# Ledger of designs, part 25: designed miniproteins, single chains, continued (2)

Each design is a single chain, and the fold is of that chain. pLDDT is the mean over its residues in the fold that is shown.

## One batch from the design tools (miniprotein)

Design m4843
Fold by ESMFold2-Fast:
Structure m4843 (fold): chain A 101 residues (1-101)
Amino acid sequence: SSKEFYEKLEKEYEENKTKETRAKILEEVAYRETLKALEAERYEELLRGLEEVGKEYNLKITVHGPPKSLEERERWARKLAEAIRESYLKGEPQEVELVGE
């Protein structure tokens, strides 16, 4: 379940409070939440959220349509999550291009 997943990540953070551990947790949380939003057909809600995420993590996000397949949704979500992780680790603006069909 989602609850068990987040409880496991919380424990990993408490046992190893490094910036790298925080970044890994942030990436996996961002990936799961983005994938859930895409799977729930909440694409418009997700697009509104991306404006806030872009401001918070200094991301320049460009979107080329919604992902329509599971494989595209997974790639789309992972690409966004990796950009959030890189921004957090480096403290520098990141550009991310999210492509669907």
Scores: mean pLDDT 77

Design m4844
Fold by ESMFold2-Fast:
Structure m4844 (fold): chain A 107 residues (1-107)
Amino acid sequence: SHMQALRQQILADAQAGLQTMSDSSQAIADLAAADDATKAAALAQGEENLARVEDAVARRDELSPEQLRQAIRLGGQALRAFSGAGDGERARRAVELARELNAARGR
């Protein structure tokens, strides 16, 4: 039934979300425990990923569903890098941009 299919999708999305949260928490913890050189490299990659996410937000109406999913993944990587390195301001920026991409993907 339509309702059963919807319930199955909600459960699948919840399970994927829990796994993503667990993986993100571990990545943030690993980076927070890393040396300064590793943190600096992660910040540089995070800046590159954030710039790509900003471009994707500016072009969101032109992007395919797969391109939007890829941009959201890059936003998640940027968030983990900035959070693990202690850059709360850029971590917040990554969250805001990811919300805009999720809104474009959802409707």
Scores: mean pLDDT 77

Design m4845
Fold by ESMFold2-Fast:
Structure m4845 (fold): chain A 63 residues (1-63)
Amino acid sequence: AMMSDSERKVIVGQARKDLAAAPLNAAQRAIAQQYIDILDDESLPDLIRQLAAKELGKLLKSA
């Protein structure tokens, strides 16, 4: 499903909090931050932002 800008900002905010608490190494944190940056980039296609959100969720869940 397509995300609204409000929903995306909530997801980004939660992801930043989850990343701050997650026991990730420096390389994993860098990758997670890149996915957050992609998700927060309103100029990118919605499909790319949805894929970034999915991959970020997998990474944070595996921590």
Scores: mean pLDDT 76

Design m4846
Fold by ESMFold2-Fast:
Structure m4846 (fold): chain A 72 residues (1-72)
Amino acid sequence: LDDRIRELEERTIADPSLSPEEQAVLRALAELRGEPVTARKLGEMTGLSPATVSRVVRRLLGRSVRELAEAL
């Protein structure tokens, strides 16, 4: 589990095309692995508004935070 979280963090850091907001959201998603995912929780972890988090998640993963939570 921890090794896979580190792998996601290393990939996020290594991608120069990702914005700081996108990097923060991906790190928060890695930390929440096995925990309920909500726009509010991601916002609390990243310092972003829930609306910004929802926009970033949809842009990166092609699905809403609600759809992502249902899939996890």
Scores: mean pLDDT 66

Design m4847
Fold by ESMFold2-Fast:
Structure m4847 (fold): chain A 79 residues (1-79)
Amino acid sequence: SPAEKKKNQEIVYEVLKKEGVDEGIKIEDIEVRSTKLDEPVIFTKEQLPTVPAKYVVLAQPDKLEEAGRLLAEQLKALR
């Protein structure tokens, strides 16, 4: 649902803000999708150029904060 989508995006985005890597990134630049995979997976715009989001985050609902930290670490490495 739109509300669930926004809630999941907000959880990931709050982690980016806490890690200080939210500059130039909006909540809508992040797409969160549920997965059965044990570990979060992140796809960048370069990997999925036809997807409107800059980052696609695959994570189980209870691992959204972990997924946010993984994305934050990747963003720090791209500095």
Scores: mean pLDDT 81

Design m4848
Fold by ESMFold2-Fast:
Structure m4848 (fold): chain A 87 residues (1-87)
Amino acid sequence: MSLLEKLEELYKKFLEAYKNNDKEAMIEQLEEMSRLLLEHGKKNNDKQLELLGKLLRKVAELLRQGKATLDDAGNAVALALSTAKSL
């Protein structure tokens, strides 16, 4: 399975958690997407993918701390996935 196929599957799970206001499930999907982006970015020397991974990790941290809204997380994931598809 390609990186994009894995990210799409995780995004689908993220959207279901978002629809259900399940903050913990949203954080889990954010952290898994971040991990995949960081690992793939480092392995392929892709600084843009590394930056997207760091962004999603930061959003997960802020969401866990109650400093970001569920909508903030939704917007960040949509932007990151759109950007990853454009690379």
Scores: mean pLDDT 85

Design m4849
Fold by ESMFold2-Fast:
Structure m4849 (fold): chain A 93 residues (1-93)
Amino acid sequence: SAEEYLEEILELIEKVIEAAKAGDKKKAEEYLKKLKEKLEEAKDVLPVESWIGLILRVLGEQIDAELAGDKETAEALAKVLELLLEALKRLPE
């Protein structure tokens, strides 16, 4: 369902951030790959409003991380944002 996909996407984003904060580049890259795969699956399930909501949320968190001087989190969120924007551009409408 759309709700289950949204929850899985949010969990993967959180795991990317946690791995990045821990300095575990390999684990962060693994979760980014899983996120990309989940976003591709979700494009036929999530409404455009959910995609926009995710993008705005991640952008806000990235800005907060930049202002806090949390470079690792900001860089990880920037990569997540790029994946979300790419997915939005590839929606069937």
Scores: mean pLDDT 83

Design m4850
Fold by ESMFold2-Fast:
Structure m4850 (fold): chain A 76 residues (1-76)
Amino acid sequence: KEEHLKEAERLKQSINLNPNNALAWELLAYHLEKAGRYEEAANAYEQALKLTPNPTPEGLAKLKAKADAARQAALS
């Protein structure tokens, strides 16, 4: 839990410098999700999806599913 929050903070700093890095947003979302920060994780997955140019149908579906799952967890 604490390790994931520490990594999330590092990724937030990286994103502050390069906000259009889709991979950094996806990694941020992953660590926030593992830390139980579901609303923040959902927002980060949604941002990663928004920033991914020309995604494959499989890649798009997978990332959207992660965003939706985190959003549902946040509502619980």
Scores: mean pLDDT 79

Design m4851
Fold by ESMFold2-Fast:
Structure m4851 (fold): chain A 73 residues (1-73)
Amino acid sequence: MLKELIIEAAKEGEKTVKGLFRRALAKLLGVPLGKVRKLSPQEIGDLLLKLGYSLDEIDELVALAVELTPPSP
């Protein structure tokens, strides 16, 4: 599930909300990270909707990614 992939990306040292989503999506879709890096935040949201995630589920995933992101120095 995407939630577990986001948590795994955080454990692997990813430090940004965008990076967490990009790594999780690359693993979920089986595509190179470079393809997902070209996606804007809006395009990531649209892709999640296409994959069958609801707006509420997307909001929960964003909140999780924010919680897993360490404060910037």
Scores: mean pLDDT 76

Design m4852
Fold by ESMFold2-Fast:
Structure m4852 (fold): chain A 69 residues (1-69)
Amino acid sequence: SMEEELALLKKALAALEADPSAAVARSIAHELLQVLTDPEIRALLREALASGTAEAIRAALREAIKRLE
């Protein structure tokens, strides 16, 4: 459900704010892509992964949360 996806995105963002490493960000983004079903949110996360930075992934998570709220 959208509420379940929103909760996962918020948990992921909190984890990345606690540990901003690029490796952790990439790992979290890959895990999210295995469970997220919304095509717009999936596209945001894939584009952020292509950039390879924790900052891009964090920004994509914030944008995804904003769009689902």
Scores: mean pLDDT 82

Design m4853
Fold by ESMFold2-Fast:
Structure m4853 (fold): chain A 120 residues (1-120)
Amino acid sequence: MSAIEKGRRSAEKADESFQQASSMASQAGSAAAEAAKVDKSLSDQLQDEFRRLQDLARRLQDLRDGLRRSIRDIEAGKDTERNTEKIERLTQEVDRLEGELSRTIATANGLIGQAQRLIS
């Protein structure tokens, strides 16, 4: 696989993960606001997951944008070796953050489910 092809796949993965993190952050934030009315501890836990998801979304967006810039630079014949190395590093970071996001989503979904039971 070429560095450009690998970079494009990783940028797509980062974009999808960014969208998931942003959506889950919105859901966790809404659940935290509702939980605050009846369970402060649950609301505080949902706020912690909201902050983690916002951080993950920001980092995934930065990785997506960085990958896209490095790909564009290679296509323009600029700093090909440096940009190839950068794509490799950013791709590894995308894979790491995707794993972290999956765990964070699982935790957030559990807490959202608890909040939904309190509102029902």
Scores: mean pLDDT 89

Design m4854
Fold by ESMFold2-Fast:
Parts: sequence; C-alpha cells; structure tokens
Structure m4854 (fold): chain A 83 residues (1-83)
Amino acid sequence: TAAELGREGARLGRAARTPEEVFEAGRLVARGALLSKLSAEKATGLAIRAIGAGQQALFQPEKVREAGEEVAELGEEVARLSR
C-alpha cells in the first residue's frame, strides 16, 4: 500500500549510508505518494520532493545524512496522509 511504501522508504532513508541508497529510498517514497489517494497536486508535490532529495544526495554526497533524513520525513508524511 501507499502507507507501507512510505514507511519502508522512511526506514531506508534513515539507514542510508551512500547517495545511491538515499536515491532508492526517495524513489520508494515517490512511488508511495503516487499510489496514494491524495490529490494529484499533493501526490506529485511529495513525489518531486522525494526524488529531489535523492538527487541531492547523488550530486552532493556530503549531504547524504541530511537528504536521507528528508526522505524519511517525506516517507512518514506519505504514510500518515495515506491513512
């Protein structure tokens, strides 16, 4: 479900140690947002933010922890709003 994807993405974002792991967590959160019953605008906004955080980690590896935490927060928001 969208909520399960959000929770798993949040878990992976917090555990991420590499830029690629943050990017993968962001993709999972984005998929959760797009599968949610949220409005198209809200779902798209959350998905763009999650992908953006993952891309930030890839282009700025020194921000892996910051980007991973942002992905985790977005994943928790997707899970909360999908209930």
Scores: mean pLDDT 81

Design m4855
Fold by ESMFold2-Fast:
Structure m4855 (fold): chain A 89 residues (1-89)
Amino acid sequence: EEEKERERLDLEVRIALLQIGYAVLKNAVSRLSPEAKAKVTPLLDKAEEEIARAQQALDEGNLPEARKHLDTAEKYLKEAKKVIDEALA
């Protein structure tokens, strides 16, 4: 059961890091043009939804489902960051 505790802690850390990344990117949105905001907002919304789903899966003890949602959230945050970086260049 020690292996499940290790995986749970890893997923908890991943959720916290993604929440921090989300907050940083969301704050950057205020500096974007309306066109860039229209592109990045759906990506951030999807990332927030996936982080919430990961937390729910983790709370239910479904570690594989939590990992899947975190992987998806990371993809959306990476896409959002790319849009923000390109818009601020």
Scores: mean pLDDT 86

Design m4856
Fold by ESMFold2-Fast:
Structure m4856 (fold): chain A 72 residues (1-72)
Amino acid sequence: SSARQRALEEAKARLTQEGKELGMSDKTIEAVVKTLDSIARLNPSITPEEIKELADFTIRSMRRRAEEEKAR
């Protein structure tokens, strides 16, 4: 659906922006975005709401990893 496609594009944009703000490499950001694409492709029944929840979880994990790296 168009709503699903929009949610996926918004999720990719959010992941890219957060990754850049956290100082992640372009290669790492690309891998995260490709993983989201693969999940959506392999799960055609995934809803826009589930895509947003997955993006929120991924961003939280990215932030946690960045904090752990700073503590080293």
Scores: mean pLDDT 84

Design m4857
Fold by ESMFold2-Fast:
Structure m4857 (fold): chain A 68 residues (1-68)
Amino acid sequence: SLADLRAALDANIDALADMYKLSEEQKEEVRALAHAELDRLAADPSLSPAQVAVRTMNVAMDKITEIT
């Protein structure tokens, strides 16, 4: 479900935030961007849940790279 994808995304962002020593503000910035991308991609019926998850994580990682 979308809720399950969101929960998995949040857990991954928490792990990445710890790894990269992000502030709470930076973590929430990454989370907000990732959630917006998840919602956008989840609206595309041609994408599998796995494709949605991978593309959403790529956006999160790009943001972490930008701010670190």
Scores: mean pLDDT 85

Design m4858
Fold by ESMFold2-Fast:
Structure m4858 (fold): chain A 77 residues (1-77)
Amino acid sequence: MKPSKEELESEIDLAFVEMIVALAKQALERGDIETARELLELAKKHLDNSKWVNEKHRKRAQELIDEAEKLIEEAEK
C-alpha cells in the first residue's frame, strides 16, 4: 500500500505541529511565555492553512494545540 502525496503531506503537517507544540512546552518550562505564545500561534496558523486529508491527523493536531494553549493560559497568570 503506497500512501498518496496528500496523505504524506498530512503526516508531515501533523509532525510539524507536534514539533512546534513540543518547543512551546519547552519554552514554558524555561519561563519564556512570550516564545511559547509565538510558537502556539505558528502551530495554529499551520493547522488553519494545511490541507488535512486524514481527519485523524487534523484532530490530533487540534488536541495538541488546545493542550498547549491551556498550559500557556495557566502560565500567564
Scores: mean pLDDT 81

Design m4859
Fold by ESMFold2-Fast:
Structure m4859 (fold): chain A 61 residues (1-61)
Amino acid sequence: SDAEFEALLAELRRLLRELGFSEAAIDRVVAEMRRAYAKDPARAIAGLRQLIALAREELAA
């Protein structure tokens, strides 16, 4: 759903900021995720969940 996708994007933005990425880099990642979602919503959500899991592991290290 669109609501699920937006919630996952908000979570990714927070994690990338905590990892020290610039706002410009975060905006580029978000733009690519939005393009992916426009083409294949299910695949984009799956990829976004994987990226969030990876970012959480990096922060826990």
Scores: mean pLDDT 88

Design m4860
Fold by ESMFold2-Fast:
Structure m4860 (fold): chain A 94 residues (1-94)
Amino acid sequence: MTLEELRARAEPLPEDVSLVFATDDVLIAWDDKTKRFLTRDSKDPRLKEIPASWVLETPISTGEKELVARSDDGWVLVIERKEDGSWEVRRLKL
């Protein structure tokens, strides 16, 4: 991992944005203001909305309970917000 990649991941998230999940390749965050999941990776360190191609299923009625996403690298991520406000993340490699 380069020093620049490490520095981009060490930058504090904006106000109203909370960390959900981080790996060496990708960071996923939640924006409480827009009610959307955000991502950044080693190729683009800017926070952006999760690509539509990654989303397998998102609850239409709530937007906050669950996200199922698949990346081009073949991993599947299941994200759920718990009653205490914490995030449960399950990662599967297919």
Scores: mean pLDDT 62

Design m4861
Fold by ESMFold2-Fast:
Parts: C-alpha cells; structure tokens; sequence
Structure m4861 (fold): chain A 64 residues (1-64)
C-alpha cells in the first residue's frame, strides 16, 4: 500500500476522465500527497508540479 510521501512510477498510461484527475504517461515519477480511498491517490508529478487524483492500479512504488 502507498503512504503519503512515497515516490511512485507510472506503469501504464492513464487518461483523466474527470476534472479532478490528471493524465499520466508510463515512466512518469510522482509523489503521493494524499490517500483518497482504497483505489485512488492524490499525486504530484515531480517534473511538471501538477497535482491530481489517479487510480492506484497504474502506479508502482519505487523499489529500494
């Protein structure tokens, strides 16, 4: 499960379907800002600074 402050990578392209969501490209690196529910997180794209809600299923925590 993700936690606030986790660095995550996009594993699958995602297209925003609502105004509170953001579109993501495979390989994007994001920071988790808030856990919205079991399926969705609020993230910030570290390259663009844009925040939005995305499904957890398209993300992978960066392995150490």
Amino acid sequence: MFEVGDIVEVVEDFEAKTPDEISLRKGDVLEVKKIVDEERVLVQNLNTGIEGIVPRSVLRKVET
Scores: mean pLDDT 81

Design m4862
Fold by ESMFold2-Fast:
Structure m4862 (fold): chain A 63 residues (1-63)
Amino acid sequence: MSKDLELLSEEERERVLRGIEEGLELMRENPDDIKAVTRGVGRVLRAIGDAIDLALKKRKEEA
């Protein structure tokens, strides 16, 4: 877990974690469905990407 996540608010961190959990849940409940697994992976990657974008934006505002 990077130091950049500390730049996110509690609400923002919870939103990211929820996105990751939702993606993992999709994969867990439908492991034999390639489309569901792909959607779950996409959900996780989207949540991580949004977190990185938010952290980088906050770092730029602080700098």
Scores: mean pLDDT 72

Design m4863
Fold by ESMFold2-Fast:
Structure m4863 (fold): chain A 75 residues (1-75)
Amino acid sequence: SEIEEFLEKLEKQARDTLKAMKEEGVPLELAKEIVLGVAELAISVMFRDEPKEKLEKIRDKAREIIEKIVKEIEE
């Protein structure tokens, strides 16, 4: 599904970006906020024609993915 492909690409890009930010000394909480904000904006634009309920589910999945990555990086 297009949504699943988007979320898989999001996971990869978020992981790479968050790791790079941490390695360069960006505070992880700030990096998380930046990545979340960009992801939420992208979802709102790309899936704008989807029903509100479905859009909220996509956002929730994206948030879960990003938060999971942050926990993995924190150790």
Scores: mean pLDDT 85

Design m4864
Fold by ESMFold2-Fast:
Formats: sequence, C-alpha cells, structure tokens
Structure m4864 (fold): chain A 63 residues (1-63)
Amino acid sequence: MSEAEILSKLKELGKEDVAKEYLEDSIEAGVLHIKGAVFKDEAVIEEARRLEEEARRKAEEAL
C-alpha cells in the first residue's frame, strides 16, 4: 500500500490526527535521509529508515 493510499484511507475514516502525525513523521524521516545521504552518514540514514518504519506501522495499525 502506498503512502498516499494510507493517508487517503485515514482521512476517509475521520482519523485526520493520525494522518497528520504520519505525514509529519514521514517528512522528518525524509529530511534525515537527505541529511545522511548528503553527508554520507550511514547511522543517520538508518535512523531515517527506523522512523519511517515506525510511522508506517502506527498508520497501518490505525486502519
């Protein structure tokens, strides 16, 4: 399931607060991933992956 599909379903279920949290967490993970890639910091890239996985898990649990 795509990120857009998860966000759409959460909004349709009236869980706009969960959708907002998922979006904010996804943005944070994306920023960390870019930072890790630019500075070639594998630990930062790993942290970004961990945050993305956790955010997705929380969103899917809310469906």
Scores: mean pLDDT 81

Design m4865
Fold by ESMFold2-Fast:
Structure m4865 (fold): chain A 88 residues (1-88)
Amino acid sequence: SMEELLAKLSEVDKLYQQVVDKYNELKKNPSQEKLQQLEQAYQQFKDKVQELISTLDPNDPLQQQIRQSLEGQLERAEELLKAAKELV
């Protein structure tokens, strides 16, 4: 249902916020421990995004747009992880 999809998108947004929060913590005081915490947050986010994408109908134009949005969020999270690795 649309309600279930919106709930899952909300869960993805919360996981993305965790990635951003861990990146900001790492930026303030870089360490290998904080990088590991960010990598864990990123993996949880990536797994949830991939799970959600696997449930989307590839023939539905609205769901294709949601897929593109999710893939864009994943790319942004990957960029944060790459930037974080350069700080430690």
Scores: mean pLDDT 89

Design m4866
Fold by ESMFold2-Fast:
Structure m4866 (fold): chain A 69 residues (1-69)
Amino acid sequence: GPVREHMERLGQLQAEGLALYVGALTGAPPTGGSAEVRPDGTVTLRGETAAGSLVLERQSPGAAERWAQ
């Protein structure tokens, strides 16, 4: 439904914001990046930088609700 779609969009925006933040700190944005959002709310970001591969994982509180909606 619309609420679930809105929450998925917010998750994507958070992942994009984190990638931009990392790019600003390192002076080079990640290239070839991907974002995986799991039903438990674990977000995995992967990208390549001039300094090497970047992988970040984050668990979100309350993510169990994603399957209930």
Scores: mean pLDDT 55

Design m4867
Fold by ESMFold2-Fast:
Structure m4867 (fold): chain A 91 residues (1-91)
Amino acid sequence: SAMEQEVLKLLDEAKKIAEELDDKELARRIEAIKKQVEQNGVTVELVDEAITVIGELYVEALKKKNEEAAEKALKIRDKLVAIKAELEAQS
């Protein structure tokens, strides 16, 4: 679906940010969520887990004083929050 492709794209963008920050654990967690979306589709639970992990990515970017990474993480989080709201409206 278009929503699934958007979520997978956002997770790929988030993983690249985690790799740029040398945070291998966050990169692995993002990849695990991506695999679950590929196997099971987009669910409220998976999007909520992604929002949480991207929030941690934002905090890590701030700790490393990488303003560009922090801004990109917030934009990804905002898009995931909008997707979660759309999924909840369909329940």
Scores: mean pLDDT 89

Design m4868
Fold by ESMFold2-Fast:
Structure m4868 (fold): chain A 71 residues (1-71)
Amino acid sequence: AEEAIAVVEKAEKEFLEAVNSGKYSKEELEQALENFKGQAELMKKAFPEPEVQAAIEKALKKIEEALKSLK
């Protein structure tokens, strides 16, 4: 469980750093978000732990909010 949460948190941090850098287009970030969502769905099926589910949902929400701010 801890390793799955760490992977999610690292991916969240890296994505938010990419968004905040201003170096990527919205289209590039949207593609990265779709890839993240795909990995998140696989991880949710592999790790039914509530803590992992919560970490994934929290990461997705923060990433989506950051991406929305780029409008």
Scores: mean pLDDT 77

Design m4869
Fold by ESMFold2-Fast:
Structure m4869 (fold): chain A 58 residues (1-58)
Amino acid sequence: MRQQIGQQMRDQSQRIAAGEEVDPQESKQLQQQALEIGAEVLKKNPTGPEEQAFLESY
């Protein structure tokens, strides 16, 4: 899943650079999913209290 979301985000960036329009709502959904995946990765690697506070913000 992580690589798929990352690939989709890269594809959107390339399309924007090429002058194509992307759906803003679709872009927001992909960004939200990427943030959730990042939080999952952070949970698997226990860190200090600052990182835990960041994780709980989701």
Scores: mean pLDDT 63

Design m4870
Fold by ESMFold2-Fast:
Structure m4870 (fold): chain A 66 residues (1-66)
Amino acid sequence: SEEELREQRRRRLLAFLDAYDSIKEAVKKVDPELHEALEKMRKLYEQGKLDEALEIWDEVEARRRA
């Protein structure tokens, strides 16, 4: 279902943010645009704007696959 897919995407987003916190300074130095996108994504998620956060997550995941 759409709700199940949304929940899976949310879990992946959170797992990535947890991993990102461990390498945040390195990401900021090497890829400042990615750092800004991830910080915006985190802020949107913390504000309950999950759909907006997931849009950024989709872009980040697409870049990672390319």
Scores: mean pLDDT 81

Design m4871
Fold by ESMFold2-Fast:
Structure m4871 (fold): chain A 92 residues (1-92)
Amino acid sequence: HIEEAIEFLEKAKELIKKSLPEEVAKEVVEKIDGLIEWIKQHPEDAVAAADLVRRVRELAVKAAKEAGASEEVVKEIEELFEKAEKKLLEHA
């Protein structure tokens, strides 16, 4: 189920790359990549992983809003991170 959470984070990363300015997207993507690697290194720590997903979600949503992304794009980013969080907590 960690694999499914990572798939949702990868989808969020792709949407961010497509929808945000390059410099903004790069910073957020680096945070998502760090999050994915942390989850892979700590597969037993679902609660901490979920907390990190929430923090990166807040950062990504703020960055998207500040960059002038549409409400639809912001909502899709939020939903992808929320799906990742739910998958991590499904067997916590």
Scores: mean pLDDT 86

Design m4872
Fold by ESMFold2-Fast:
Structure m4872 (fold): chain A 72 residues (1-72)
Amino acid sequence: MSTLEELSPEEKAGAAVEIAVYRLTMIEGIPVSRKQYEEAFKLTLEYVKENPDASPLEVIEFAYETLKKLIE
């Protein structure tokens, strides 16, 4: 059920954070700093490692909410 979708935890976390940053910066007009990006990546990577069964949407939602918290 997964031979077609064996992305590493780093690739999954990176893609999710990139999508979240794109939504915040390009759609919502909220700036994201390098430090916020790096911290969100670390937290999202940890989330993926702890929750390997999480769907791509759940990982993206986690990255988005994490970035929002880091901006505030």
Scores: mean pLDDT 79

Design m4873
Fold by ESMFold2-Fast:
Structure m4873 (fold): chain A 71 residues (1-71)
Amino acid sequence: SAEAERLLAEAEELLRRLRELGTATGKVGVHDASQVLEEARRALEEGREEEAIRLAKEAVTMAQNALRASR
Protein backbone atom coordinates (compact mmCIF):
# COMPACT_ATOMS: atom_id res chain seq x y z
CA SER A 1 0.00 0.00 0.00
CA ALA A 2 1.02 3.62 -0.47
CA GLU A 3 0.88 4.20 3.30
CA ALA A 4 3.16 1.26 4.09
CA GLU A 5 5.60 2.26 1.33
CA ARG A 6 5.68 5.88 2.57
CA LEU A 7 6.36 4.77 6.17
CA LEU A 8 9.09 2.36 5.04
CA ALA A 9 10.76 5.17 3.06
CA GLU A 10 10.51 7.50 6.09
CA ALA A 11 12.12 4.89 8.36
CA GLU A 12 14.93 4.27 5.82
CA GLU A 13 15.67 8.03 5.63
CA LEU A 14 15.80 8.33 9.44
CA LEU A 15 18.12 5.30 9.65
CA ARG A 16 20.37 6.86 7.00
CA ARG A 17 20.63 10.02 9.15
CA LEU A 18 21.43 7.93 12.25
CA ARG A 19 24.22 6.08 10.40
CA GLU A 20 25.70 9.44 9.32
CA LEU A 21 25.86 10.60 12.98
CA GLY A 22 28.10 7.63 13.87
CA THR A 23 27.26 7.70 17.60
CA ALA A 24 27.11 4.56 19.79
CA THR A 25 23.46 5.35 20.63
CA GLY A 26 22.76 5.81 16.91
CA LYS A 27 24.27 2.39 16.11
CA VAL A 28 21.99 0.68 18.68
CA GLY A 29 19.00 2.60 17.32
CA VAL A 30 19.84 1.60 13.73
CA HIS A 31 20.10 -2.08 14.73
CA ASP A 32 16.77 -2.15 16.63
CA ALA A 33 14.79 -0.09 14.10
CA SER A 34 16.30 -2.06 11.17
CA GLN A 35 14.99 -5.31 12.68
CA VAL A 36 11.45 -3.90 12.95
CA LEU A 37 11.75 -2.43 9.43
CA GLU A 38 12.69 -5.87 8.02
CA GLU A 39 9.65 -7.37 9.79
CA ALA A 40 7.49 -4.65 8.20
CA ARG A 41 8.88 -5.44 4.72
CA ARG A 42 8.27 -9.17 5.23
CA ALA A 43 4.68 -8.50 6.36
CA LEU A 44 4.10 -6.35 3.25
CA GLU A 45 5.58 -9.06 0.96
CA GLU A 46 3.24 -11.62 2.58
CA GLY A 47 0.19 -9.39 1.99
CA ARG A 48 -0.26 -8.58 5.70
CA GLU A 49 -0.83 -4.88 4.99
CA GLU A 50 -2.23 -3.83 8.39
CA GLU A 51 0.70 -5.50 10.21
CA ALA A 52 3.17 -3.94 7.75
CA ILE A 53 1.75 -0.44 8.45
CA ARG A 54 1.86 -1.04 12.23
CA LEU A 55 5.47 -2.30 12.14
CA ALA A 56 6.58 0.50 9.78
CA LYS A 57 5.09 3.09 12.16
CA GLU A 58 6.96 1.40 15.03
CA ALA A 59 10.23 1.53 13.06
CA VAL A 60 9.72 5.26 12.33
CA THR A 61 9.04 5.96 16.03
CA MET A 62 12.11 3.97 17.11
CA ALA A 63 14.33 5.76 14.59
CA GLN A 64 12.99 9.18 15.64
CA ASN A 65 13.63 8.36 19.32
CA ALA A 66 17.18 7.16 18.56
CA LEU A 67 17.87 10.30 16.52
CA ARG A 68 16.70 12.54 19.40
CA ALA A 69 18.79 10.52 21.90
CA SER A 70 21.88 10.91 19.66
CA ARG A 71 21.84 14.72 19.95
Scores: mean pLDDT 81

Design m4874
Fold by ESMFold2-Fast:
Formats: structure tokens, C-alpha cells, sequence
Structure m4874 (fold): chain A 59 residues (1-59)
């Protein structure tokens, strides 16, 4: 996974959180889930979906 792909995934997650009024306190955990998925070979879209699921579960 490239550095640019990781950066885009984090930007996408942060934008989604801001647009949907998720608290900033969830950001570290959501980022960890996204990075773990990318490290496991998931696509950027798959990693983002896992991050969204984390946010929904901690809503």
C-alpha cells in the first residue's frame, strides 16, 4: 500500500466523520481500524467501509 493511498484513506475517513457529526474522540480508533485493514491487504474502499462500521458501532 502506497503512502498516498494511506493518506487518502485517512482524509476520506476524517471528511466522512465531519460531514456526519461523529465526535473527534472516535478518530484514533477509526484510523487504527482503517490502517489495520490496509496492512492486511484490504483495498482503500474496503478499509474505509470497516472504518465506517467502527464509527456506527461506537455511535
Amino acid sequence: MSREERLQAVIRLGTYMAENDYPISLLPGAVDVVMAALDAGASADEAFEKGKKYLEEHR
Scores: mean pLDDT 80

Design m4875
Fold by ESMFold2-Fast:
Structure m4875 (fold): chain A 107 residues (1-107)
Amino acid sequence: SLDDYLKKIEALKKEIEELLKDDPAVAKRIIETIDRGKELIASIKDETEQKQFANFLIKLMQEVKKMVQEANKSSDPRKRQLMLQIAEGVMALALATMEVVKKKLES
């Protein structure tokens, strides 16, 4: 069900937030992007399309989680910062992709 996808998004969101507890500014921006993705999914009228967008968001969130976990293993502050910036960028690109696809489907 769509509810199962939304529960998975919420669980991943909390896991990412906990992994970023020492980087609150990065956490806030990633979480705000995820929340905008959830709002976009909620605005889609077709349930099959909602599930496809939700699955895409979940897959990108899983990749972002892996990037944050790797950043947290780095003892090099510069490498860590670059990894976190890439993770934030991946999340932003995911939202941008979803917004472009939604507009094409509404045309």
Scores: mean pLDDT 90

Design m4876
Fold by ESMFold2-Fast:
Structure m4876 (fold): chain A 63 residues (1-63)
Amino acid sequence: SELEERGRELEREGRERRDALLLTQAGAYFYKAGNFEAARRAYEEALRLDPGNNLARENLALV
């Protein structure tokens, strides 16, 4: 789906740049697409880079 493709692009960029915000955005797109496994993975990666990321933590609780 378009949402999954956008999520994958943001996940790739976030991993390459080690950017917690991009990984959090990737998780949100996966969540909207109904891919909760990919959403959880992206949020967990964001929290590894930035443990203080409240948005990623709150969103992870929904998955």
Scores: mean pLDDT 89

Design m4877
Fold by ESMFold2-Fast:
Structure m4877 (fold): chain A 87 residues (1-87)
Amino acid sequence: KLSDEEWYEVIIEVLEEALEEAKRRGLEEVAKLIEESLEQIKKNKDNIKKVAEIFDETLRQIQKLDPELAVRMLELFGEKVDEKVKE
């Protein structure tokens, strides 16, 4: 069971890795979306429910723009959650 801080850390790490991938692949619209989402999430760090809502909406929008990146984000999310649970 993850703490709110651990959920926040996982979400930030997934979005930062997705941003680097989007920039590497030249996905300007996706990169901008992730940057805006990261800004909103950081402003709402004290509200994990709002952070989760922003992450879910961002993932949904990325799925429409680049389904492959959305799948990679879900895989990374699961991997990072599993790592935190095993600690």
Scores: mean pLDDT 85

Design m4878
Fold by ESMFold2-Fast:
Structure m4878 (fold): chain A 77 residues (1-77)
Amino acid sequence: MKVERGKELIERGKELLRKAQELLTKEKDEETANKLFLEAVRLGEEGVRLLLEAGEEELAEELAREFDAVLEEVLAA
């Protein structure tokens, strides 16, 4: 249960990061983009936390790196 939920939260966080980037670059809506960005980070942190609580340390590190890669991609664009 916690493993699947952790994965879902991290994926939702990545989706919100991409939406925030679109709002920032296409719509120039910085306020909404910043709100989505903060919510995405919260979801990513919660997801990683759930994986660590489930004892899935390697998976947590892998998915955290994937999340960080998307985060850096969004920040670089």
Scores: mean pLDDT 81

